# Designs tried in a protein design run: designed miniproteins, single chains, continued (2). Part 80

Each design is a single chain, and the fold is of that chain. pLDDT is the mean over its residues in the fold that is shown.

## One batch from the design tools (miniprotein)

Design m6935
Fold by ESMFold2-Fast:
Structure m6935 (fold): chain A 75 residues (1-75)
Amino acid sequence: SDIEEVERLVAEERYEALVPYAQSKDVEVVRTLVLSLARRGELSVALVLLSQADISPEERAEIRAEMRRVHAEVA
């Protein structure tokens, strides 16, 4: 699945390969990608990829808030 592939690519630090998944219309694929990067402390990469997502402004704002919360919890 796209979710499993995204988690694998993040674990392998293959961030360039995440670009097609970041441009997805699937909110759960984008959420998984952004939150996985946030858990690794890669906030700048997560923000850049989130900006490329083809999702609603409301969905983007929710993921951004969730990303900040996850980062605060692991810092």
Scores: mean pLDDT 81

Design m6936
Fold by ESMFold2-Fast:
Structure m6936 (fold): chain A 58 residues (1-58)
Amino acid sequence: SKTKLEILLLFVEAAVGASELLLERMRENGADEAVIEEVERGRRELEEQRRELEEQVA
């Protein structure tokens, strides 16, 4: 249902925000570049999922 998609969109938006905070902390703590790149890839996938959900809700 549209309501379920709207709820999923909110969850994905929250996950994107959490990923941004995680990346900031990882950089502050000198995490490996390869690990940072992997998390950045995951965040981009979440951004794509957000866009798809926005399209489905519209």
Scores: mean pLDDT 83

Design m6937
Fold by ESMFold2-Fast:
Structure m6937 (fold): chain A 66 residues (1-66)
Amino acid sequence: GGLLQKMDDAIAKGEDRDKVIEWAAEQLVRATRGGLEAAGLDPSRAPTVEQVKAALERILDEEAAR
């Protein structure tokens, strides 16, 4: 499943929402930094974990409101 599905599954299984969001944000930032390095770009151009956490929290809140 996609990242959102993995997050929903983890939360449904009783994992802490903040920990799930942090894990997903760290994974996305790491993947983005790796992709930038592979492309010969500066990895510091990736969004911060804090920025990605805020985006994921907004997405989950929007999904819960549907």
Scores: mean pLDDT 79

Design m6938
Fold by ESMFold2-Fast:
Structure m6938 (fold): chain A 71 residues (1-71)
Amino acid sequence: AQEMRDAGRAGDPAAVPALIAALDSPDEATRRAAALGLGQIGTPEARAALRRVLEHGSEPVQRAAAIALSL
């Protein structure tokens, strides 16, 4: 089940699609910021996006996603 209680504290869940798109950015700083933002939001949807990046993302994106999942 999705919980909106923590989303307001860690970030807006409406930002999740934009953060997911940013994980596919060619800019490493943007990818790291997006991964950390998704990690802070911590919803199942955000975590699923980070997991998908680990399966299909480039090496720098995978590194950022792994860091976010270790938060």
Scores: mean pLDDT 68

Design m6939
Fold by ESMFold2-Fast:
Structure m6939 (fold): chain A 65 residues (1-65)
Amino acid sequence: AKKLFEEGLEYYSKGEYDKAIKALEEAIRILKEEKGPTHPETLEAEIELGILLLERGVEKVVNGE
């Protein structure tokens, strides 16, 4: 789970947003199964995914998509 979270952040830093989102979603899924939905690590991964999605959402709004 933590490795997938780190891979997601690496993809994000490289501009590979689709791969970043996929890796973060998979990390969140595993963390929810292992630690539960309210665990600090699960919440951290969800926050990072949320920030990434909001950043892409702002780009879509600005570009009229």
Scores: mean pLDDT 72

Design m6940
Fold by ESMFold2-Fast:
Structure m6940 (fold): chain A 93 residues (1-93)
Amino acid sequence: AEAGRAAARDARGAADAAIEGQNVAGGAAAAIAGAGAAAQGWLGGDERAARAGEEAARAGAEAAKAGGDGDAEGARRAGEEARRAAEEAERAA
C-alpha cells in the first residue's frame, strides 16, 4: 500500500509539472509516473488504483502530444485530467 501511494503521489507531482510546462517533456513524465502508479496498483491487487494510474498515464501522453503540437491549452487540460486521475489513484491505494 505504501509503494502504491508513493507512486500515485509521484504521478500527481508529474501532472502538476505537465500543467506548468505544457510541453512534451512534462507530459511524458506524467505518462511514465502514471504508468508506475498503475503497475503498483496491479502488483498490490488494487484494480481501482491500477485503473486510475492507467488513466493518469493516458492523460499524460495526451498532454505530451498537445505540447508537441504547440497546443498549450490542450496540454494544460490533459495535465489537469492526469492530476485528477493521480489523485484518484492515491485515494484508492
Scores: mean pLDDT 85

Design m6941
Fold by ESMFold2-Fast:
Structure m6941 (fold): chain A 111 residues (1-111)
Amino acid sequence: EEEKRERAKKLYEEAKQLLKDNRPAFVGAAQAAGILLGPETGARLREAIDKALNGSVEEAYKALQEAVDIVSRMAEEAARRDPSTARFLQEVRDVLEKAAKLFKEALELLN
């Protein structure tokens, strides 16, 4: 049990550090969300990323799943207009998916 908790803590810290290291990209993605999908979606993406950084492990996991969905939709819309923006958003999606996987693994170890 202690080994599982220590492993879960390491996964949680790795996920949080990954999100912190990519903050500038997330700011760019939130701005792009406002342009591509509207200001309400941009606000939702900002809120989801904030919850992922500052919430509980369960809240962070759910918030990251929402952020991945929003960024995936943005990448699809951007692909029709600007391939460079689509590539950027695909990279942001991959980071969010990696963080979500780390939080999911941490949650599975705690159950």
Scores: mean pLDDT 84

Design m6942
Fold by ESMFold2-Fast:
Structure m6942 (fold): chain A 97 residues (1-97)
Amino acid sequence: MKKIEISPEAEQEIEDGVTLALVEIYLALGRIPPEEMLKKVEEILKRKNRPDLLAQVKRDIERIKEMTEEEKLALWREAAQRNVPLSEVIDEKEREK
């Protein structure tokens, strides 16, 4: 059977996947990811030649910046009242459409 060697490229691909998933979680929670994480996402999407996804991430960040504290508080209040994680409320609203 083949000996499988873990290349630096394969290791980077795993890290890239985790970074993208974390950024999606932050955006889904209505929060802005840390700057270092955003820089990594930009590098990842540039390597994968996905400028469309990079534009989408930037648009989502702008949208979150435009959300009022009242809108953020309303989402948190709904989650607390229903005794569910905030992520569950966001997922439901995303599927409401």
Scores: mean pLDDT 69

Design m6943
Fold by ESMFold2-Fast:
Structure m6943 (fold): chain A 60 residues (1-60)
Amino acid sequence: ADREEGVRYYNEGDYESAIRHYEKALAQNPDDKEAWRNLAVALASLGENEKALEYLKKAR
């Protein structure tokens, strides 16, 4: 649910709300590689490229 809600907010351009939902998904399942990838992409969309790269490494 939280990851799916994050994707919905991301598609609407609300990257901050997307990040909050991806963080909730990761709090419940820190091994969710897709949530790490989605979080990294949302951070890159906000210009936080260093954090995005760090979190992308957790996705794989």
Scores: mean pLDDT 81

Design m6944
Fold by ESMFold2-Fast:
Structure m6944 (fold): chain A 76 residues (1-76)
Amino acid sequence: MTVFVELPDGEVIEIEIKNVSQEIGAALRLIGYGLDNGGFPKLKNKATGEVLSILEALETAKDGDVFEMILEGKGL
């Protein structure tokens, strides 16, 4: 399946997930991005409005889902 993630700077990245290893790899990459940008990342599903952890969002995602990255703890 393919999902899209809108980063806080407005860039949209495409993530293809074919197996659990790719899902974990994508999750670690997104978590690293958030930490490098001063916050703990979560993903908001733009269709449902649900805010989930990176792993939970990717595990429950449907093909074509668009997420917005939310950084928690920024400025603490």
Scores: mean pLDDT 79

Design m6945
Fold by ESMFold2-Fast:
Structure m6945 (fold): chain A 88 residues (1-88)
Amino acid sequence: MKPEILSEAVKKGKEAVEELIKLLESEDEETRLNAALALGEIGDRRAVEPLKKVLLEDESEKVREAAYKALVIIDPEAAEEALKELEE
């Protein structure tokens, strides 16, 4: 990937990231699932802490799995750390 294209994608993603982080707290399971997946595709590190919280606390196994997959893409070490807390 060329650095210029990556920078522009990250810049656009950063505007969407704040809205997507808010959607992780939606009452609708599908909305939270889609927000977690979108945050993973954008790859912005600001999503790490919200996704880790979803992985640890969300009621839906599907949403937690999506948050874990997104974390693996963004920050594999944070994903492993959160998963170890669940596997205790």
Scores: mean pLDDT 74

Design m6946
Fold by ESMFold2-Fast:
Structure m6946 (fold): chain A 82 residues (1-82)
Amino acid sequence: SALEKEVIVVTKEYDEDGKLLSVTEKKIPLSVLKEIVEELKKLGVPVKVFLDGEEIDLLNEEDLEKIKEGDKLVLEVTLKKE
């Protein structure tokens, strides 16, 4: 299963003006990344996932099959200002 693969996730957090706030890198199972993205979407947080500069949908089976073990994915998260 694609979800059993480990991936490298570069998480980029932005503010509402597009200012980069933080960059973190972590190796995690793709299943964990999918869970994180699902929870962020449930909370109404704007989130995008990129593979080689292309936006992908981790809920789409064809997009999941594009991901190989050890691939680097970029997770972009937009945080609301108070």
Scores: mean pLDDT 83

Design m6947
Fold by ESMFold2-Fast:
Structure m6947 (fold): chain A 57 residues (1-57)
Amino acid sequence: PVDPSVPIIDPTDMSPEELEEAFKILEPYDRMSPEEREKVLELLKEAVKLEEEKKKE
């Protein structure tokens, strides 16, 4: 069945260190509302993009 409540996460795009650290702090993340999860994912993706840009320079 189609479950739109499931968030889209790209762990392969993020570094395992960053994802693991964020997940530890956001342990209740999986139990958050889909709106909050989207906000968290957006922040994480933006932070990762900024880090990648810095690394690439």
Scores: mean pLDDT 62

Design m6948
Fold by ESMFold2-Fast:
Formats: C-alpha cells, sequence, structure tokens
Structure m6948 (fold): chain A 66 residues (1-66)
C-alpha cells in the first residue's frame, strides 16, 4: 500500500518535472499537487509540503504569464 503510493507519487513528480522543462507550468503544477497528495497519504508530510510549495510557485508563474 504505502510502497505503491510512493511509487505513483515518484512517477507523477517525474512527469511534473518533464512538463516543467517543456514550459507546461499548468500541467507541472497539477502533477506536483497530485504527487504531494500521495506522499501525504503515505505519511511523508515534509515531502508533501515541499511539493505543494513547488506546485504553488508554478501556478503563480502560469497565472503571471496570462
Amino acid sequence: ERDRLLEEAGRLAVEAQRAYQNGDYKTAAELFEKAAELYQRAGHDEVAASLRKTAEELRKKYEEAK
């Protein structure tokens, strides 16, 4: 259970990183937010908080680009 959550969270974080590198800040923010949720469910609150902060920063970047 926990191991699967961590594996999926890691996969989402990698996909978020790729979206970010492609300039897709909206998709990157959404994927980092989903990864953070899975890390939180797995009991990794510190990692989840870090990823939520990254998602928030990317969301602001997307909104500023409008």
Scores: mean pLDDT 80

Design m6949
Fold by ESMFold2-Fast:
Structure m6949 (fold): chain A 58 residues (1-58)
Amino acid sequence: PELSEEQKKLVDEVIELIKQGKELEAYKLMVEFINKNGTSEEEASEFMREILDQLEKE
């Protein structure tokens, strides 16, 4: 809910990469997105929580 549309799309892409066993590729996309877009600590925390929640539910 607090994530932008671009952040939500990235979350989906990261989750798909992790499900395919491309964990390093997924991690790199997350880190680069967060760094380049100046994501706040709160936004980064929400972003990570969304990914973890989706993965644990799967």
Scores: mean pLDDT 71

Design m6950
Fold by ESMFold2-Fast:
Structure m6950 (fold): chain A 58 residues (1-58)
Amino acid sequence: SHHEHEERMAKGIEKVLEEVLPKDPVLARQLLERALEEARAMGHPRAEEAARKALEAV
């Protein structure tokens, strides 16, 4: 399947965890909450799951 957009979203979530979370956990949470909302709105279940798991880590 052509999930290029969903894959990019999932990688963006990983970058927030790697690059933003260690420096600014409040900003990381805000970015992850927005990613979760956008993944739900666009119907991207893998990105939604990634965002939910990431939010458990912050």
Scores: mean pLDDT 80

Design m6951
Fold by ESMFold2-Fast:
Structure m6951 (fold): chain A 137 residues (1-137)
Amino acid sequence: MEIDPSKLSVEEALEIVKKSVEEIEKSTDPEVIKRQLQILLTISSDEELLLKVVASMSEEEVRRLAELLLRAIESDDPSISTMGLILLRKLYEALSKIPELHEVAAEILEEEIERAKKLNLPFLAKELEEKLKELKS
């Protein structure tokens, strides 16, 4: 089943994103998680569609998506971890273009900084702290 993001309305894409988040939150099966992350990657391949979808999300929906992606990065499965990292970067790029969501983006960056510090990754923590300063300016 191939999803063509160029044929999706913003409302249809938002509904797919919400359903993918719910399926990942409910599942412990790596194959289900990989399938749902692949759907999110497919939608995120259209930067304009992703921007409009993120702009249509509530702060709570954005936080839930970010928390899910942060958990994916911590996965022992390299495919899940890599997809989570790519998606989180795309989410930050979209959030940077939406001033109304900058506070949520700052909260997500602060959580990622704390995780990087806990994992003893000081270079990553510093890079994220610089991004946070730019966002708060």
Scores: mean pLDDT 80

Design m6952
Fold by ESMFold2-Fast:
Structure m6952 (fold): chain A 82 residues (1-82)
Amino acid sequence: VEELAERLAANLDDPEKAEELDKEFRERGKAAIAAGDREAVAAALRALAAVAERVAALSTDPENRAAALAMAAALRAAAEAL
């Protein structure tokens, strides 16, 4: 999950590759939710938060950076609530 999230962030400038990786990430997330494993869901949320933090670090637009950081904070809070 974390590896796929990092690969997605690294390939955001390649729309075809980003779409393929997003599909894999969604399928793995769906499987974790279906399994009822709260720890797996929490791990996926933390991985998404790490991706959002990396997107913020790579962003040259202050508005995009702020949005990515807000998303990361929300995802980490959701993981802690599980």
Scores: mean pLDDT 70

Design m6953
Fold by ESMFold2-Fast:
Structure m6953 (fold): chain A 58 residues (1-58)
Amino acid sequence: MKAEEYMERGVEAARRGDLLSAAEYQSKAIEASPDEEKRREVLERVTRAIREALERER
């Protein structure tokens, strides 16, 4: 599975409020990332989705 697929699943999990799955997919996406640029993209996108989910939880 490609880093992009794990990243998308992580974002979707965060949107559902499943922060545990979001963190797991983020970790897998980082492991599957071929370079530092992709790793940075994964961190930015998944972290953003988690932040938005936490703001909505309030």
Scores: mean pLDDT 79

Design m6954
Fold by ESMFold2-Fast:
Structure m6954 (fold): chain A 57 residues (1-57)
Amino acid sequence: AREEALRLIEEALATGDPGARAVAEMARRDLEKDPSEEVARKAAEGVRAAIEAARAR
């Protein structure tokens, strides 16, 4: 879960999309604030959705 979230954050940053990048930065802060596996899963889902939205445009 946590490593998956971190990998998705890297992927979002690699897209070059400012929206995906902003979501990735927020996810990193969420993980810093609460390093639980549940928070990591929610962060991963949010980042994945942002990547999909960026790729759909």
Scores: mean pLDDT 78

Design m6956
Fold by ESMFold2-Fast:
Formats: C-alpha cells, structure tokens, sequence
Structure m6956 (fold): chain A 75 residues (1-75)
C-alpha cells in the first residue's frame, strides 16, 4: 500500500464524517464505499460493501490506521 492510497482513504473517511455532520448520510455512504474499494484493492482483503471505519482500519498497515484515526479526530 502506497502513501497516496493511505492519504486517499483517510481523506475519504474525513469527508464521510463531515457529510454525516452536515446531515447528508447518502453522501457519507458514497465516500465510505470508495474508501472500502481502495482499501480492498490495495490490501487484497475483501471488505464487506457496508464496512465500518473500524473494519477499514483493521485491514490497513499501522501508518494507514494512524492516518484514518487522525482524519476521524479532525472531522
């Protein structure tokens, strides 16, 4: 997994949380689904379509987990 893939997943998670805070759960779902797709393709681990932020983090390397955790805190 590259730094660019990690940064993209973290950005999508942050955008999903920002969309939820703005009252747009449909947009949040779209961002999370894209993050799931990137994580699955980059790791080779098949995540469920409705994977949670925690389930995405569980398949990422340590650097990816920290990036997502920081994105959650900043959202």
Amino acid sequence: MTKEEIDRIAELVKKALEALNAGDPEKAREYLQEAVRIASEATGVELPEDATIQEIMDVLPEEGREAVKKAVEEA
Scores: mean pLDDT 83

Design m6957
Fold by ESMFold2-Fast:
Structure m6957 (fold): chain A 66 residues (1-66)
Amino acid sequence: LEDEVRKGVLLIEAAVLLLVSEKIEDEKVKEEIRRLAEEAIRAVEEGDLEKAEELVRKAREILEKS
């Protein structure tokens, strides 16, 4: 159950990052956020929740700096 909840939260976070990326005017930043979110979704699908969490965190850091 705990892993399923974590997967759900990570997928929601990645989906939010994809939605936010559509509002970014800087194409380079937009592409980087989208790429990281897509990689995070793939990591969740592969069962690598730690990697997915790291990718989501990295995307958030980029978004905060831009």
Scores: mean pLDDT 82

Design m6958
Fold by ESMFold2-Fast:
Structure m6958 (fold): chain A 106 residues (1-106)
Amino acid sequence: MREEVKALLDEIKSLLEKLRTQARAEGHEEIVALIDKALELVDKAMESTDLEEQHRLLSEIVRILGEILQLAADDPSVSPEFVELIREALRLAHRALQLVREMLKA
């Protein structure tokens, strides 16, 4: 499961970097700032060896991604493709969080 969490974090990072590029091109500065915060937390989670810290960081990543999704979905100037990519990143983050929760209970 630890390697699965690392793989999910790597996928989330790749999606967030793509989303950051799109958000910058479209002029969504508030969304870019939130993506930058999420990327910092992903990097910290990837470097962490403590499951409790990984759980806390993933919980914060999920919260920030949810905030990005709300802002993007409520803005008609944001592309439907962008919204769908945020939903995918959030789905991956929820999966990683669930795996870490299961590891903490073992």
Scores: mean pLDDT 86

Design m6959
Fold by ESMFold2-Fast:
Structure m6959 (fold): chain A 64 residues (1-64)
Amino acid sequence: SLEQLEEEKRALEEQRKELEKELEELKKQGKEDSKRAVVLESALAILLAGIDFLDELIERLKKE
């Protein structure tokens, strides 16, 4: 349902915020080129793509 998709998007957005905070902390420590930072950037890219996909799907369903 539309409500389930919106709830899933909110869950992904919360995960995004947590990963962004962790990456910010690593950058403040001068560890932006660390293996951990690269992994987090990759995870964020995948998560952002998932959020964009759900957002597009939600908008499509709202127009029907």
Scores: mean pLDDT 83

Design m6960
Fold by ESMFold2-Fast:
Structure m6960 (fold): chain A 67 residues (1-67)
Amino acid sequence: MSEEEAIEKGDELFEQAVEAEAAGDYEKAIELLDKAAEYYSLADTREAAIKYTSAALNKIGIEIDME
């Protein structure tokens, strides 16, 4: 998979995670954020590293909201 494809797949999953969170499906949102982060980790770029960090922080935010 190209780095561009990895980032695109990560972005798609991240967008789906945001939609799941808005729908109150926190379990699905966390799963989608984990998958997005996994795709971002495949790309060795600064853009992917920033997106990975964003996904990780969003996951932590959802976990806090669940408590």
Scores: mean pLDDT 80

Design m6961
Fold by ESMFold2-Fast:
Structure m6961 (fold): chain A 84 residues (1-84)
Amino acid sequence: MEKEIENEILEALADIYRWLGDKFYEQGKYAEAGEYYEKAGELYASVEGGEEKAAEAYRLAARAYEKAGDLAKAAEARAKAEAL
């Protein structure tokens, strides 16, 4: 029960961070979008069955960092997505 509640809270928080990433991306704030997408990916990776959502969040982070011109962070985020 406690572990299930923890997973639900972490997934909900990850959903919020992904939503914030989308909002920053819409505003052209790509570096901030990448940061929030990475936070979402880390949280999704921490929950049972979250690997697919984590991989998607890391791919979004990589795309956002690429648009921000941060190729190093983009490569790191892609590697995290591929590792899942």
Scores: mean pLDDT 85

Design m6962
Fold by ESMFold2-Fast:
Structure m6962 (fold): chain A 55 residues (1-55)
Amino acid sequence: SEDEERVRQRLLDIAREFLTPEELAKVEAAMETSLDEAYGLLADIFRKKIEELKK
């Protein structure tokens, strides 16, 4: 749907800002096959990075 495509594009834009090329490639691949799994992966990566920032 239009909303799903907009969300996907925005999440990828955000991922490009914060993720390594390797992490970004995994998220992009997951988004092509399963948006829900891609979102979960992205959330896990961001959570880990936020925990590292607490140092």
Scores: mean pLDDT 79

Design m6963
Fold by ESMFold2-Fast:
Structure m6963 (fold): chain A 64 residues (1-64)
Amino acid sequence: MSAEELLKRAVEAARAGDEEAALEYIDQLKRQGALTVEDVIEVAKAALAAGHSDLAQKIIEHAL
């Protein structure tokens, strides 16, 4: 999966509150060396905007 596709999937999973999927896509981006701080903020903001504040915190702690 491309880095762009992984980021889109991570954002979708975060909006849905799918913690397992969101963290797995972030891990795949990390393994590819493609994960940026801006990407982490984007995924965390998506979780927060959807009402998943605990997931937003976990995304930040896991990725940064």
Scores: mean pLDDT 83

Design m6964
Fold by ESMFold2-Fast:
Structure m6964 (fold): chain A 66 residues (1-66)
Amino acid sequence: MKLLVSLKGTPAKQIALVLSLLGNPNVTVTPLGPNDYLVELKGDTASAIALVNELLSDPNVTVTIL
């Protein structure tokens, strides 16, 4: 599954989120711009939905499924 993740907030908050995602061996993160990241997830659909829901719990995060 591929996700476009757009972040508001400080650079420190963005770095913390990216490091959290990079800690998952089934996740690949590619920066597309200063606030935009391409996130590629291996695994089942349920795990992907759980990650999307976790990201959407942050009001400064926008997720688009590609």
Scores: mean pLDDT 73

Design m6965
Fold by ESMFold2-Fast:
Structure m6965 (fold): chain A 78 residues (1-78)
Amino acid sequence: MESEIARLEDAVKKLEKEAKTDEQLLALARAEIRLADLYAEQGDIEKAKEYLRRAAEVAAKVDAELAAEAEKRLKALE
């Protein structure tokens, strides 16, 4: 579990610095949603909410359905 989180965190960090294409932004948003799911499963709701907010912002630029999904998940954690 931790190794998967660490790998995704590294991928997110790299994509945040380098993402310029729609494909890269989509990959970033998907990685952030997956990180949010993993943190929520561990009970770290604050980090889960943080990554879902970031995913919704990134996804809004490239995929309206993915952005809506991230927002719905964020609202469920209220």
Scores: mean pLDDT 82

Design m6966
Fold by ESMFold2-Fast:
Structure m6966 (fold): chain A 56 residues (1-56)
Amino acid sequence: IDEYLKEAGELAKKALEAGADPNEVERLVNRLMRAALLGDEEAVKEALEKLRELAE
């Protein structure tokens, strides 16, 4: 979980640098944080995948 949070931070930064919608990045980061707090590993991974897509 902690490792995923660090990766999400890096991906969010890259997505913003790539010109992604800040509101969309924020929604995904918030979803990931909530999922991490609840221990929902699948939701964490899903949010990470979407952040990776925005970072490309």
Scores: mean pLDDT 79

Design m6967
Fold by ESMFold2-Fast:
Structure m6967 (fold): chain A 61 residues (1-61)
Amino acid sequence: SMAEEEKKKKLKELMELGVEAVKIAVELTVAKKEKAPEEKIKELEKKLEEVEEKIKKLEAE
């Protein structure tokens, strides 16, 4: 059914976004621990927020 296909597509997108979020979160944690430049930390925080917002919007659909 179309509803089942839509659910499968949504789950795949959520999984991909979840993996991306984890990768960015790990990189951000390492950057903070290694005292990376503030600009790099801010860039990673913004990227993480963007991915989290995409997940939130997709879940709200």
Scores: mean pLDDT 84

Design m6968
Fold by ESMFold2-Fast:
Structure m6968 (fold): chain A 60 residues (1-60)
Amino acid sequence: SSERKALFRDFARKGLERGLSEEEVGQILQEVADLWEQAGGKLTIEEMREKMEELAEQKL
């Protein structure tokens, strides 16, 4: 969806600004994408954002 693509792009930009590496951003985005697929595409934008932030805090 356009909202999901926008979320992923926004997170990538902000993650790099916060000091995450491109590799760490890629790992976080892949993990969230995998969770979205495992949930049959039923994760909300808010749930994906929360998981992205949780994973980012573990790397920072």
Scores: mean pLDDT 85

Design m6969
Fold by ESMFold2-Fast:
Structure m6969 (fold): chain A 55 residues (1-55)
Amino acid sequence: SPEAEAVRRQIENLRATRATLEARRGEFDPEEYDRLLAELDASIAALERELRELE
């Protein structure tokens, strides 16, 4: 469905953002890095759950 495709695209974009964050780990305060990573992981998990409900 168009909705499922849109959610997959959002997940892909967030995973790319996560990879960029990991590549730039040394540029962040450790506590800030952990917080940003946790927020991204939570967002990805929520979208993956939404995708399962659409499929």
Scores: mean pLDDT 87

Design m6970
Fold by ESMFold2-Fast:
Structure m6970 (fold): chain A 66 residues (1-66)
Amino acid sequence: ELEKLEKEFEKKMKELNEEALKELKKAEEEGLDLDSLLELIGRVLRRIGDLLEEYIKAKKELEKKK
């Protein structure tokens, strides 16, 4: 059921984007230093990578069962 997997991935990506925007706005308001900002960006990129890897793996498993 590829459509369900795609919808779940899209939902997770939207949630991540919303959280990332909140964290960035809060960082801007609090005046985060460059090092802290880079750590925040690194965490967001890692979460994106994890979601992509999870989606690709699940998609491959689903395709093998067809």
Scores: mean pLDDT 78

Design m6971
Fold by ESMFold2-Fast:
Structure m6971 (fold): chain A 52 residues (1-52)
Amino acid sequence: MDREIRELLRRSDELERQGEALRQQGDFESASRAYIRGVSYRMRALALEVDK
């Protein structure tokens, strides 16, 4: 469980950084998609954390 939570949070952070880079390049639609995916991973990680 802890390893899964860490991987989900790592993926979320990567997607948030990717979204920031895309936003700086002016690709706001792709940036938005990256942020949404990042939030999804973070929500899943939080759900697993609460189950403990």
Scores: mean pLDDT 80

Design m6972
Fold by ESMFold2-Fast:
Structure m6972 (fold): chain A 80 residues (1-80)
Amino acid sequence: HMSILEKVKKFLEWAVERGLITPEEAERILRFLEYLKEKKGLSDEQIKEVAKRILRSLLVQNGASPEEIEEALKEFDELF
């Protein structure tokens, strides 16, 4: 029922609530994915893969533990 971008937005809101990313980081990720979908014509599967790569990189940069990163990516995958 939800679009790919709505699913990503739901995950980003979850990640902000858990303190894994900031609201500003969440907004930047969502805008970038919207750009890729609307201007570059990426498929839903391509958007999902790009989102996972960005999220993994950002969580590492924000000092998340390996366990927190794997939990977050599992939570992301469960939305799809």
Scores: mean pLDDT 84

